# Designs tried in a protein design run: designed miniproteins, single chains, continued (2). Part 31

Each design is a single chain, and the fold is of that chain. pLDDT is the mean over its residues in the fold that is shown.

## One batch from the design tools (miniprotein)

Design m5055
Fold by ESMFold2-Fast:
Structure m5055 (fold): chain A 86 residues (1-86)
Amino acid sequence: SAKREQIHALLAEFRARLSEVLSPEDVAAVTTYLAIAAQEIAEGKMSVEEAREALRRWLAGNLDPEDAAAVWEEVERTLERIEAIV
């Protein structure tokens, strides 16, 4: 569907931005988690607010605090763009 293609493009942009600042392993982990959240939002199984809380908690548990803060800004921007699509 057009929405799925738009979300996939947003995730590719997100991954590219993170690749400038995180290790390949951390980029893969964060992008995979966001992709799952994006799919559940698109399917109506998760609200954007629930996704924000889940991602914020995941980042805090899996990244250094400074990296988590920087990545969170990109996550917020990407979630706002996903919300506009769905």
Scores: mean pLDDT 83

Design m5056
Fold by ESMFold2-Fast:
Structure m5056 (fold): chain A 95 residues (1-95)
Amino acid sequence: SETVQRLVKVLEETYKRIKELLETESDPQQLMAKIQQVLNEMEKRILDLLEENPDVPDEVLQILGELWRRVSDGLLRRDPQGVLDAIRKGRERLS
């Protein structure tokens, strides 16, 4: 669906931004702070899309819920690679 394609695009753009941060930010504390900002922007974009498209299938909502659970785990563990892998997996499941 068009909404799923837009969600995939949000995840692809978020993945690219976090990957660039992993390659360019050498300070672990600054890296996590910048990742948190990128994730906050991703959450807002996803929520806006869901508000515009209330008929999104339950399967898509389940995939997004698992994405946020895995992203939250990565943040709690201060594991930027785990956050990146969670976004990649979420994108693959939506495709």
Scores: mean pLDDT 88

Design m5057
Fold by ESMFold2-Fast:
Structure m5057 (fold): chain A 79 residues (1-79)
Amino acid sequence: SLTDQANEVIARADQVKKDLANNSKVPSITYTRYSFLLLAEKSEIYIALKTKDYKQLQAAIKRMNDLIQKMEKLLEQSR
């Protein structure tokens, strides 16, 4: 279900955020910036779930996945 996909993408985002926080090569300002971007998309997902706007939910899930991919790439570059 879309709700299951939303919960899964949020869990993955929280894990990547934790990995960024624990990587000593990632600058604190970079972590802070991604934390705010992540919070914004997470908020859009929660609003879409609450209002049952499944079109906006799909769009927010896609944007969150794109953000996660950028953060994972940053982690790889910081090794």
Scores: mean pLDDT 85

Design m5058
Fold by ESMFold2-Fast:
Structure m5058 (fold): chain A 62 residues (1-62)
Amino acid sequence: MEEEYKKALEEMEKLILRLIAEKGLDPLTAVEEAAKELSKKFPKEVVEKAKKDLTERVLRGL
């Protein structure tokens, strides 16, 4: 579980950066799209936790 969370968090961060760079999405929209994509590979609870943590970081960083 903890390792799956770390992998999901890393994958989501990379995907968010890619979505912003390649598609010009805003950071919050990129988080939503990344979470949707990762839900195909990771357990829902892991994806939701990673999404919550990254959304919090984006909001605090803006």
Scores: mean pLDDT 79

Design m5059
Fold by ESMFold2-Fast:
Structure m5059 (fold): chain A 83 residues (1-83)
Amino acid sequence: SLREEIEKLLDAGKSPLDILLFIMRKGGASEEELEKVREVALNPSTPDEVNEEIEKFLEPLMEQIKIADEVIEEKADEMAKLA
């Protein structure tokens, strides 16, 4: 399941950005689209036009992103309990 795949990525030490890119890739994103998202995440001066393109691309993936956010929060809570 998507949830299990995200848990494996988190266990491997992947960042939230890596998980987002993984979801986009599974959703059919091209390498060019993945690179744009990576650039925006690393550069806060990205033009509004590029941010709008990314938001539009992420809109159909919002349910998968919500699942990822839930898994990340659950994992953070588990890690906090183990510390």
Scores: mean pLDDT 73

Design m5060
Fold by ESMFold2-Fast:
Structure m5060 (fold): chain A 76 residues (1-76)
Amino acid sequence: MTKEQLIKLGLAAADALRDILGADDLADRIEKAAKSGDMKKLLEALKEAEDYLRKHATREQRDAVLSRLRKAAEEL
């Protein structure tokens, strides 16, 4: 995966977290890291997002987030 692909997926993850879960603070952190090109911060924020999905998302919400990420990946 290229840096550009990871940034695109990070932005899609931020949008999905905001729209589906209302996780605005986490979405903002991912978006900021992606836009700054800070891959370390982006990976850390994405790990935090995975933990958030496991703890707080319903199966339907998790599936919706993964669906958006798959669509973003297909456009790479």
Scores: mean pLDDT 81

Design m5061
Fold by ESMFold2-Fast:
Structure m5061 (fold): chain A 91 residues (1-91)
Amino acid sequence: GPVETGRLIGRKLVEAARQGPEAARRAMDGAVTAIKTLAEQYGPEAARKAADVLIEEVTRALANDTDLSPEQRAAAREGIERVRKVVEELE
């Protein structure tokens, strides 16, 4: 469901951020595509729920993981803002 999908994508984004900012951006492009696909197949509410869970997961990781570089943190935050914009466009 949307909650499990958002959590999985969020975890993948955090793992990619640890590999570097380019890996984080590629994972975020995939996340944006997945959210748009969810909206197309299951409606904007399902996509919004998945995006909310994804944002919560990444935000929690940023708060708790002190080992991420400034560049990795910036890439993750930029990704969160991209996901928020995608969800706003679905409204």
Scores: mean pLDDT 79

Design m5062
Fold by ESMFold2-Fast:
Structure m5062 (fold): chain A 96 residues (1-96)
Amino acid sequence: MSKEQQETLLLARVLAALGEVHVAMKKAEKLVKEGKYDEALKVVDDAIERLKKEQKYIKEYAKKYNMPQSLVDKIEAEFEAALKELEALKQKIKAK
């Protein structure tokens, strides 16, 4: 596999993971509007755990294929931002 193919696969996986976070946040918001707070919390918790697993995979992938550190740092920053948004949503739901 070429370096370009390795980077393309990494970025595709990152975009998929961040897309799943967006979908989970929209599902949780809908459940909150329906008064289904426990179901909304489960959706957020599942999304947090899944994102944490993807973060671990990305770190191992980056090490295995010697990915540029600047790329890894940008991906980690995006994942940390997504985790903060999920945690903030979780706290808002708990306050209801």
Scores: mean pLDDT 86

Design m5063
Fold by ESMFold2-Fast:
Structure m5063 (fold): chain A 58 residues (1-58)
Amino acid sequence: SEGLDKGIQLLKEGRFAEGLVTIYNAILRGEVSLEEAVKRLQDNGFEKEAEELRLIYT
């Protein structure tokens, strides 16, 4: 997902709010599932951000 890739890049740059909003919008557009986005965040060391993303959807 282009949106997921961009969001993760923003997180790596320390732009956490913008990165999470970008990922959230990618999920809303159907580019990537919530579960795939959470897994990719965890794989990149963003475990806290992955949990925050889950909470937004519950």
Scores: mean pLDDT 84

Design m5064
Fold by ESMFold2-Fast:
Structure m5064 (fold): chain A 81 residues (1-81)
Amino acid sequence: ADVTKLVGYTLRGIGLEIDYELLEKKNAPIEEIIKTLKEAIESYEKAIKLAEELGDEKLKEKLEKRLEEVKKKLEELEKKK
């Protein structure tokens, strides 16, 4: 249940980061790239809450670092549009 959801949201966030890299390489529209990063943020935020509820502090810290990197990428793109 909760562990399965944690894994699911973590993998979704990672998959969306891979999608982001592919979209950048293909020079996709900035709106599509922004949407993908926002979805990655939502997935990591859900994973962080579940990691906290399950007491997995190590995973929580790793996910928070990934979230901050994705947020920085989003902020840079939103400044350029």
Scores: mean pLDDT 85

Design m5065
Fold by ESMFold2-Fast:
Structure m5065 (fold): chain A 85 residues (1-85)
Amino acid sequence: SEIEKLVERAVEAAMGGDLELAQDFLAKALLLGATKEELEKLIKEISDKHNNPMAGQRALGALDRVLKLSEEELKERAKRADDIL
């Protein structure tokens, strides 16, 4: 799934401390139609696979920030993700 790949990249960014990059990948996933519940589940599953609950908490924090953004702000973050993908 494209959404699952984006969440994997978001968790990897969070593991590296790059919460802005994590927000960019999560914004793209939301614009592709992912729900909050789907993204929360995937973040937990992926962070558990990496045995890194702190990265999971950081990625969930990034998701909470992204969910407060306007449609315009979400599109700007998704464009940054596209430049890396």
Scores: mean pLDDT 88

Design m5066
Fold by ESMFold2-Fast:
Structure m5066 (fold): chain A 75 residues (1-75)
Amino acid sequence: PTLEEAEQYGTSLAEIEAARAKFNQEIAAARAELAQILAQTSDPAKRAEMQALFDARVEATTSFFDGAIELFRAS
């Protein structure tokens, strides 16, 4: 795609691409940090809560990007 074509689809495409790249970087780093925190956490309730929140956020954000990409393919 040309710069002019990107401008026609506006901020949304650039925002999705930037957010996807940022999410991938943050998830890789956060996953490593979470593993280290969980190894040092003695409270099983806190471990379960942190893991569940992490998993739910990853799933929701992945579904969002998949849906957004599908919409752009359909356009």
Scores: mean pLDDT 71

Design m5067
Fold by ESMFold2-Fast:
Structure m5067 (fold): chain A 75 residues (1-75)
Amino acid sequence: DEALRAQVRSLVMLATGKEEVADDDTFREGLGMDEEQIENLIKFAEWAFGVTIPEEVAKKIKTVKDLFDYIKEHR
């Protein structure tokens, strides 16, 4: 679980260029990501973790923790 959380945070750090991200950081407001950057992050997470994230669900993923929770439940 901690390893998965670290992997998800590392993916977000790579996508944003930020040195640190918190579980409760919002992708748009907190991390400054646009819609295209968020969609690309979701696609990379699907590939990296072997999960499918439907567009309807992807639109509800607002924080690093939301992404982590989804991957944990569905991988």
Scores: mean pLDDT 81

Design m5068
Fold by ESMFold2-Fast:
Structure m5068 (fold): chain A 82 residues (1-82)
Amino acid sequence: LDPSVPPRVEIEKLEEKEDGTVVYRVTVTSGGDLAGAVRRAFEKLQELAEKLGLEIDRMEVTRVEETPTARVVEYRVTLKPK
């Protein structure tokens, strides 16, 4: 692991359903503070949900990967209308 690798959060829209539900892939990468990176990801998701008039319904871990420089955690996040 390389602590010089900055924590990175990537949010990708996977699906938008007719009932207003939106599904995102969230990828969190960190060479050091993974817990801090995950907290930042959650904060970004809360801001996104608020902006869209949605709420976080569920978060599922879909992948956990370790590279020589960083750990990667991938989530499937479902946002639904309030």
Scores: mean pLDDT 80

Design m5069
Fold by ESMFold2-Fast:
Structure m5069 (fold): chain A 80 residues (1-80)
Amino acid sequence: MKVKVILENGKEITIEVPEGATIAEVLDKLREEYGLPDETVEKLREAFELASGKPPEEILVHEDDVIDIPKALKLLEYMK
C-alpha cells in the first residue's frame, strides 16, 4: 500500500509498505532509505505514542495515509 510522507523540508514523497505495516516500520524505512536522522525518528516515535496512546509498533498505517513530519514534531513540542 502507498503512504504519503511530508518531510521536514516540506517535500512530499510516497512510500510503499506492505499491508498491516506499522508507524514503526514506516519510520524505519524513512531512516534507512531517505536519510531521516535518528533524533527525528525518536521524536516522531514519541509524538505518535503520545497522540495514540500506543507504541509505534502497534499503530497500523492505511492506504493513502499522510504522515506530516513537520506537524508531528510541532505537536510534540507543544505537548511537552
Scores: mean pLDDT 81

Design m5070
Fold by ESMFold2-Fast:
Structure m5070 (fold): chain A 90 residues (1-90)
Amino acid sequence: MYTARAGGAVKASNSDTIEVKARVTAEKDGKLTVKARNVDTGAESPEVTLDVKAGETAEVTLTIKVPAGNGTYRVVVEVRSEAPVSVELE
């Protein structure tokens, strides 16, 4: 199994959730799994399974619960795949 990670910062603006947008590119057709974690709170998104095509970039939005209000949180997206994979945050 291959694992790719990307980290970044996401803002909550008058909200009790943050949305983490990630771009995932796999070298081979198949399925991969994506999850996001809030490093500051330890909260995780639901795990998402994507069907991907070799060399195509898939966009995924992952939602994490946060305390209501305004804030900036450090997040990490983790991708697990049977083929080499890359991930970046938007």
Scores: mean pLDDT 82

Design m5071
Fold by ESMFold2-Fast:
Structure m5071 (fold): chain A 109 residues (1-109)
Amino acid sequence: KKDKLIEELKKVAERTNKAEQEGYAEGLALDDDTIIAKAREYVEKAKPGTVEGIENLAKAYGLLKAALDRAIRENDQERVARYQTLRDEVGKLAAENIRLLRKKLEEKA
């Protein structure tokens, strides 16, 4: 039965949610250029199919949300579009990394 796999995936989801919240909080204290630079660093460090990689992508996603929320407050449509595009790209990478991690966990079960 898949009970252990489900439990491990739940723990990954909890760690991912926490990492996104940490990235968002970090982003609130940073300017937009620094947010973009740090998000890029987290994406570059994100090893495919690892929990650490998924956490790095979640931090990047949170950082970019802080920049997006600021752009929305300032009614800056160009920055809103830019940060939505960057978040979509990070989200696609996160989905692929989760798929690879799930496959690895299923092979170990």
Scores: mean pLDDT 85

Design m5072
Fold by ESMFold2-Fast:
Structure m5072 (fold): chain A 74 residues (1-74)
Amino acid sequence: MEKREEIIRLIEELQERLKELAAEAGEELELPEPEEIAERYIESAGEEEALKKMRELLEKYPEAEELVRNGILE
């Protein structure tokens, strides 16, 4: 896959996990479009670094619960 597509896919997976967790807690999540987040990441860090960071986040926090607790949605 193209690196941009891979980054978008990883962001989509992350957002989906966060939305499922929020729904279980009775919370409503309004998140930016995955493409918008991917474009901002690529623009600031480049495709390689953005892809690496997204993969590291998903590997470090396989459960979206830890991401919420660590302030990504605070």
Scores: mean pLDDT 66

Design m5073
Fold by ESMFold2-Fast:
Structure m5073 (fold): chain A 86 residues (1-86)
Amino acid sequence: MDELVKLALEGAEVIRNATTAEQAVGGALRVIGSVLHARLKSEDDFRRTAEAALRAVEEAVREITNPVAKEIAEALARSIQRELEL
């Protein structure tokens, strides 16, 4: 498994388990960092990492109970999806 994909999945897990906005932000920063780093490597690395991140974040949104964490996860999912459409 790619290290950047692993970092994105770990970030999504932090968001999924977030009970505070601070925890959700921490998870989101890991996801964003992994996707941005992948973009700097190649388009293929970006697409692979972003697609894995999008799936994991969308799954996390279904399980989040904290409303601020859910808003952060939904905004992140929309951002990743838009980047993949470029």
Scores: mean pLDDT 83

Design m5074
Fold by ESMFold2-Fast:
Structure m5074 (fold): chain A 94 residues (1-94)
Amino acid sequence: VKKLRQAYTSKLAGATAAIDAAKTVDEVNANAESARKTLRDELTRIGDQEAAKSRDSETQNKILLAESGLIRGGELEIDEAKNTKILQLRAAAA
């Protein structure tokens, strides 16, 4: 779980930075989609590898539950950052 949490924090920080750096709505959408894919792929890879190394089904279930929870949480955070940035860009254009 610790490795999943570290990857989550790192990828989410990179995602929010990329979204904040975007100058157009198209760039925000592209950066958000790229970030969601990167987060999902990396957390799935780490979670599946760590679950496969565990001998104990309770530990495997804990890892997989953490994986799915972090993916869902990260996608929601990225979507919120995307929507906030789009609103900021639209306000600046008005």
Scores: mean pLDDT 81

Design m5075
Fold by ESMFold2-Fast:
Structure m5075 (fold): chain A 119 residues (1-119)
Amino acid sequence: EIEKYEKEAKEAEKKGDKEKTGEAYLKLGRAYYKKGDLEKAIEYYEKAIEYFSSVDPDSVNVARSLVNLARAYHDLGDLDKAQEYLDKAQAILDRQPPTVETALVMMGVSVERLAIERS
């Protein structure tokens, strides 16, 4: 899957499609996270946030990427950064309309906050 997402990222970058490039980097971050490569996961989540933020800094995609970044920092033991990124995601979601998609990302924030409290 990593090779597939690397190809998707390069293709989207070549076309200048910032949103699709962000999506491909988010997928790469998740793939590396599943492999336990937290450093690579963080690098790709940060790239995803950069591309999504260049389109709309208040987007649900930015919030979703921040939740994934917070989870990676929690797994590294950096609870302060994990909490900081969850707070940023929450602030974005509080400005969004109450849709099923925003509710699902808000549930992600709640799950990660609970995981940090249990740590």
Scores: mean pLDDT 86

Design m5076
Fold by ESMFold2-Fast:
Structure m5076 (fold): chain A 70 residues (1-70)
Amino acid sequence: DEKEKLIKEIEKLLEEYAKELIKLTGDEEFVKKQWEPALEYIKSLELEELKEALKELEETLKKGLENVRL
């Protein structure tokens, strides 16, 4: 259940991430195409990797997406 909770938190951050990328790129279709692979990747991660991914997404959003990586 902890893994599911982390995945949900990461999904929320990825949604914010996608919104910011759409604003920056103006290319909604490009961002949407990257969304599904990113979500599948996150779902494949183990608990410790999910905790690190959550932290990295939080830090990236806080910095205003200067160093965005899919």
Scores: mean pLDDT 72

Design m5077
Fold by ESMFold2-Fast:
Structure m5077 (fold): chain A 90 residues (1-90)
Amino acid sequence: DEMDLARSFALQLLNALSLVASPEKVAEFRSRLEAARTLEELLDVMEEMIAYLRELIAQLRAEGADPNELALLEAFVEALEEIVEAFRRR
């Protein structure tokens, strides 16, 4: 089921986000993912999580984080965006 697959993927994304985001923000996204009743709602939350992760990457870059680590995070986010886009086209 595409909904179950997307939810599983969203929870993996949330788990990754929990390494860099505040507990409050993680709890907010978790609640919204649990409340999502359609694939469209789930994908909307995932897109907001990706946008938030991009903002965190920009903050890390401004603080002088390792360019190689930032490049890996950016590649990860790009892959996530492609997966969300693929779900939206189906």
Scores: mean pLDDT 81

Design m5078
Fold by ESMFold2-Fast:
Structure m5078 (fold): chain A 74 residues (1-74)
Amino acid sequence: SEVDRVIEAFLREVEAVEAAFRAGEISFDEAAARMEELVAATMRRLDELEAPESRKRALMRYVGRRALRLEELA
């Protein structure tokens, strides 16, 4: 589905940000800012597609876990 494609693209972008941070290519603040922008853009797109609330909640749970992981790496 289109919703699945949007979420898959988001997951790939998050992985790229985390990889850049782990490699020392970007600061923690820059990684956090990029993650926040990706979340905002993805949530807007999911709302536009009228995605089920369960999919949006699953995405936010994923974001919470990744934010904790990013803090662990800082």
Scores: mean pLDDT 82

Design m5079
Fold by ESMFold2-Fast:
Structure m5079 (fold): chain A 62 residues (1-62)
Amino acid sequence: SAEEEARKAIATGDRGYGGAGAVGAFMKAGLDPEEAGRKAAELAREMGNEDTARAALQLARM
């Protein structure tokens, strides 16, 4: 699933790579960049990774 792929990206990547991977997973699932960034950030925070959450939100704005 998109969430499972996003969780793997966050767990295995550095803050920037994990954020980009998670956003990409949600975008492949059909979410727009803004919603994908929001979902990725929320998931990263649930996993205790605030730096990755901030990176995901930054990517959604660019």
Scores: mean pLDDT 77

Design m5080
Fold by ESMFold2-Fast:
Structure m5080 (fold): chain A 83 residues (1-83)
Amino acid sequence: KEEELKRRRKEGEELAQILHELKTSTDPAKQEELINKLKERYDKLKAEIEANPDNRVLRASYRYLLSKLNPEEDKKWAEEEEK
C-alpha cells in the first residue's frame, strides 16, 4: 500500500517536474517536445487517475495538462469541481 502510493507519487513528481519546465520555458520548440511527451504521459495519467481518483498529485498534474493541451476540457473539469 505505502510502497504503491510512494511509486505513484514519484511518477507524479516526475510529471510535475516536466510540467514546471513547460510552464517556465518560453522556447516554442522545447514546449512542443515537452507537450508531445506529456500527451503520452497524459494518456497513462488519465488511466491511473481513473484507477486512483484520490491521488491528489496525479489530479493536479492532470488538470495542469488539461489547461495546456485542451482548454475546453479544462473548463469542463472546473465545472465538475464546482459541483
Scores: mean pLDDT 67

Design m5081
Fold by ESMFold2-Fast:
Structure m5081 (fold): chain A 91 residues (1-91)
Amino acid sequence: MEEAELEEARELIRANPEEVLAQMRRLVQHARELRRQLEEAIRNNDQERVAELRRKQERFRQALQELLGLLRRLGAPPDILAAVEEALAAV
């Protein structure tokens, strides 16, 4: 990512930190929902559903790791970083 694009992204975070934090908290909710669905599929012995949800979980985990790396490069506030880390832990 070009340095100018990174600076623009930093300004967006600084201008709307509460909105960015709210979006990150929605990722935590999505992670918890995926985990809930996976636990339910395991309980129901639905092996095909478990395989599908585990693939979704892994893709989501990879996306969260990439997002966390990007936000660290942008110098995002600790609360935003913590929300993404919480989402990653909840997956």
Scores: mean pLDDT 81

Design m5082
Fold by ESMFold2-Fast:
Structure m5082 (fold): chain A 71 residues (1-71)
Amino acid sequence: MSLEEFEAKLEEILEKSKTMSLEEIEKLAQEVEGLFIRELHRADPETAARLIALGTEFGKEVKKIEEELKK
């Protein structure tokens, strides 16, 4: 998929995560992490740098949601 499609998909996932259970969010995060690893392994350096930036932002948002649900 394109980088912009990936970014749009992550945004959609973050919106949906607001109504999901902790278990569902954890499973979704693992699936997204797997996709990042696969794309990074196949990406050129420019695409890899942008994927890492997107993954960092997504990871921070997911951790915030998980932290709130754990309380």
Scores: mean pLDDT 73

Design m5083
Fold by ESMFold2-Fast:
Structure m5083 (fold): chain A 108 residues (1-108)
Amino acid sequence: MSVVHVIEVRDGALSPEELQELLRELAERALAAARAAGADRATAVLVLRNVSEEEARAMAEAAAPVLAELAAEDPRLTVAVVAVDADGNVLAQAIARGDGAVHVGLEG
């Protein structure tokens, strides 16, 4: 069983510190919910909406080291940031799983 937590931010323009704090909070909530449910996996997804391509790239790059740290702390945890434009197109994403490996996808 897996637990999925999604937080959506409407205006997308977060400072690196705000992004780091939201990712840590989301990861903690996902792990707590997984433990309460007896789940073997926890997935935490932060969706940033109405961002520009430049903002999306900057956010994905800023997220990558925090995602790696969070995923390395618990092998059950997957943490992702997805940045989308006003039309819902994915501009950038960063994802980290279990061993601290981080994958960053940019528009292309």
Scores: mean pLDDT 74

Design m5084
Fold by ESMFold2-Fast:
Structure m5084 (fold): chain A 104 residues (1-104)
Amino acid sequence: SEIEQLEEEIIKLVEEQKENPTEELRKEIAEKLRKLAELYRAAGREDLARQAEIAALALEDPEKAKEKLREALEERMAAQGDTDEALRERALAQIDGLVEETRK
């Protein structure tokens, strides 16, 4: 499929960027991510489309990407009530406290 081909191309370009990062390569990856987002949306995969758009923005404008990510997280938290994350943070804090107490 066109989606699979574009995903493979993006993976290869990301690997190239890790070895030899250039501004031109970053722009190419961002453009392909935007095209991938359009294809995901056409396929009814709105969540994947939004993720691809945020990834493209992160490469071109990190500040705007942070704003979009914050909006997406706020929407998710409002839908889920975020009880599981609060419990996880509490559990980790309790473990950290026990580790510190064992050192004394």
Scores: mean pLDDT 69

Design m5085
Fold by ESMFold2-Fast:
Structure m5085 (fold): chain A 64 residues (1-64)
Amino acid sequence: SMEDVKKLLLSMVDLMVQSGTPREDILRQADLMADYYAEKYGLSEEEKENLRKEIHDYIDKKDS
């Protein structure tokens, strides 16, 4: 499901943060993975953008 995909992507972000990956690289990887899953699940452009925004917002909260 998309919720499971989102949880997977957020877990990936957590691992990258723990590994000391630069924020810019995390954001780039998140965008690539969001594009991949959007294509795989046939998401609309709006749904894809919302997925990217949720992941980016999560990354932003981690920097607080």
Scores: mean pLDDT 81

Design m5086
Fold by ESMFold2-Fast:
Structure m5086 (fold): chain A 85 residues (1-85)
Amino acid sequence: MIVERTRELLRQLEAAPSEEERRQIMADFVAELQAEVDAALATSDEASRKALEQEVAEALRLLYEFLVPLAEARGLEHGAPKPAP
């Protein structure tokens, strides 16, 4: 499932020590996902294509929801400093 692959991606991103490695992991995942979508569209019927599009959209929404808080926490140059728990 594309959603499961997205969860694995997020775990790999958390495990990666540097932002460069995280960017490479994400780029590889996106490229692989696009290739799989293209291959599936070439061989699937309309119902399968629509289901695949919905899975991709859901995976992207999950990724976006995780990236937005991370971008805000990391990319905010101004604002309250990170509270230490």
Scores: mean pLDDT 68

Design m5087
Fold by ESMFold2-Fast:
Structure m5087 (fold): chain A 80 residues (1-80)
Amino acid sequence: SEEENKKKGEEAMELGDRSAAEVAEAARQGPEAGYAKLQETVDYFNKLMKESSPEVGKYIAEAMAKVLRTGAAALAEALR
C-alpha cells in the first residue's frame, strides 16, 4: 500500500506536468481556450483528490499548484 501510494503520487505529479503543458499550449492559442483547459484540468484534479488517499492527495495538491501557477502565467501572457 505504501509502495502503491508512492507510485500513484508519482503518476499524479507526471500528470500535473503534462496538464500544465497542455494548459500553457491552449493559452497560446487564445485566452478562451486557456481558461477552458484550465477549468477542465482543475475539475479533473478535484475528482482525483476526492478518490485518493491522504498520502496520494499531497502529490495531487502539488500537481494542482503547478498547473495553477503555469496556467496563470500563460493566461497573463495570452491577455497581453
Scores: mean pLDDT 83

Design m5088
Fold by ESMFold2-Fast:
Structure m5088 (fold): chain A 79 residues (1-79)
Amino acid sequence: MKSTLISSQEGQVQVGDHVFSIRSEIYRHDDGTYHVKVTVTSQSGLTETGEAVAPDRESARQKLGELSIKLVNRLLDQL
């Protein structure tokens, strides 16, 4: 399957005294579906990655936000 990268963003989020680097990517597939990938890295070097598929662009953005929160919380549980 051929996919096209339509959005790529890097940022940081601070939760208490912890800073996380977030990399998010949204891809569009030729069938009209979307693939989202999120990678979160802590300052200590711990990394969590999540992926999801969505039927439309709005759902893809929602899943990206949900994955970001979930991965940050997962890293916080390890700290």
Scores: mean pLDDT 82

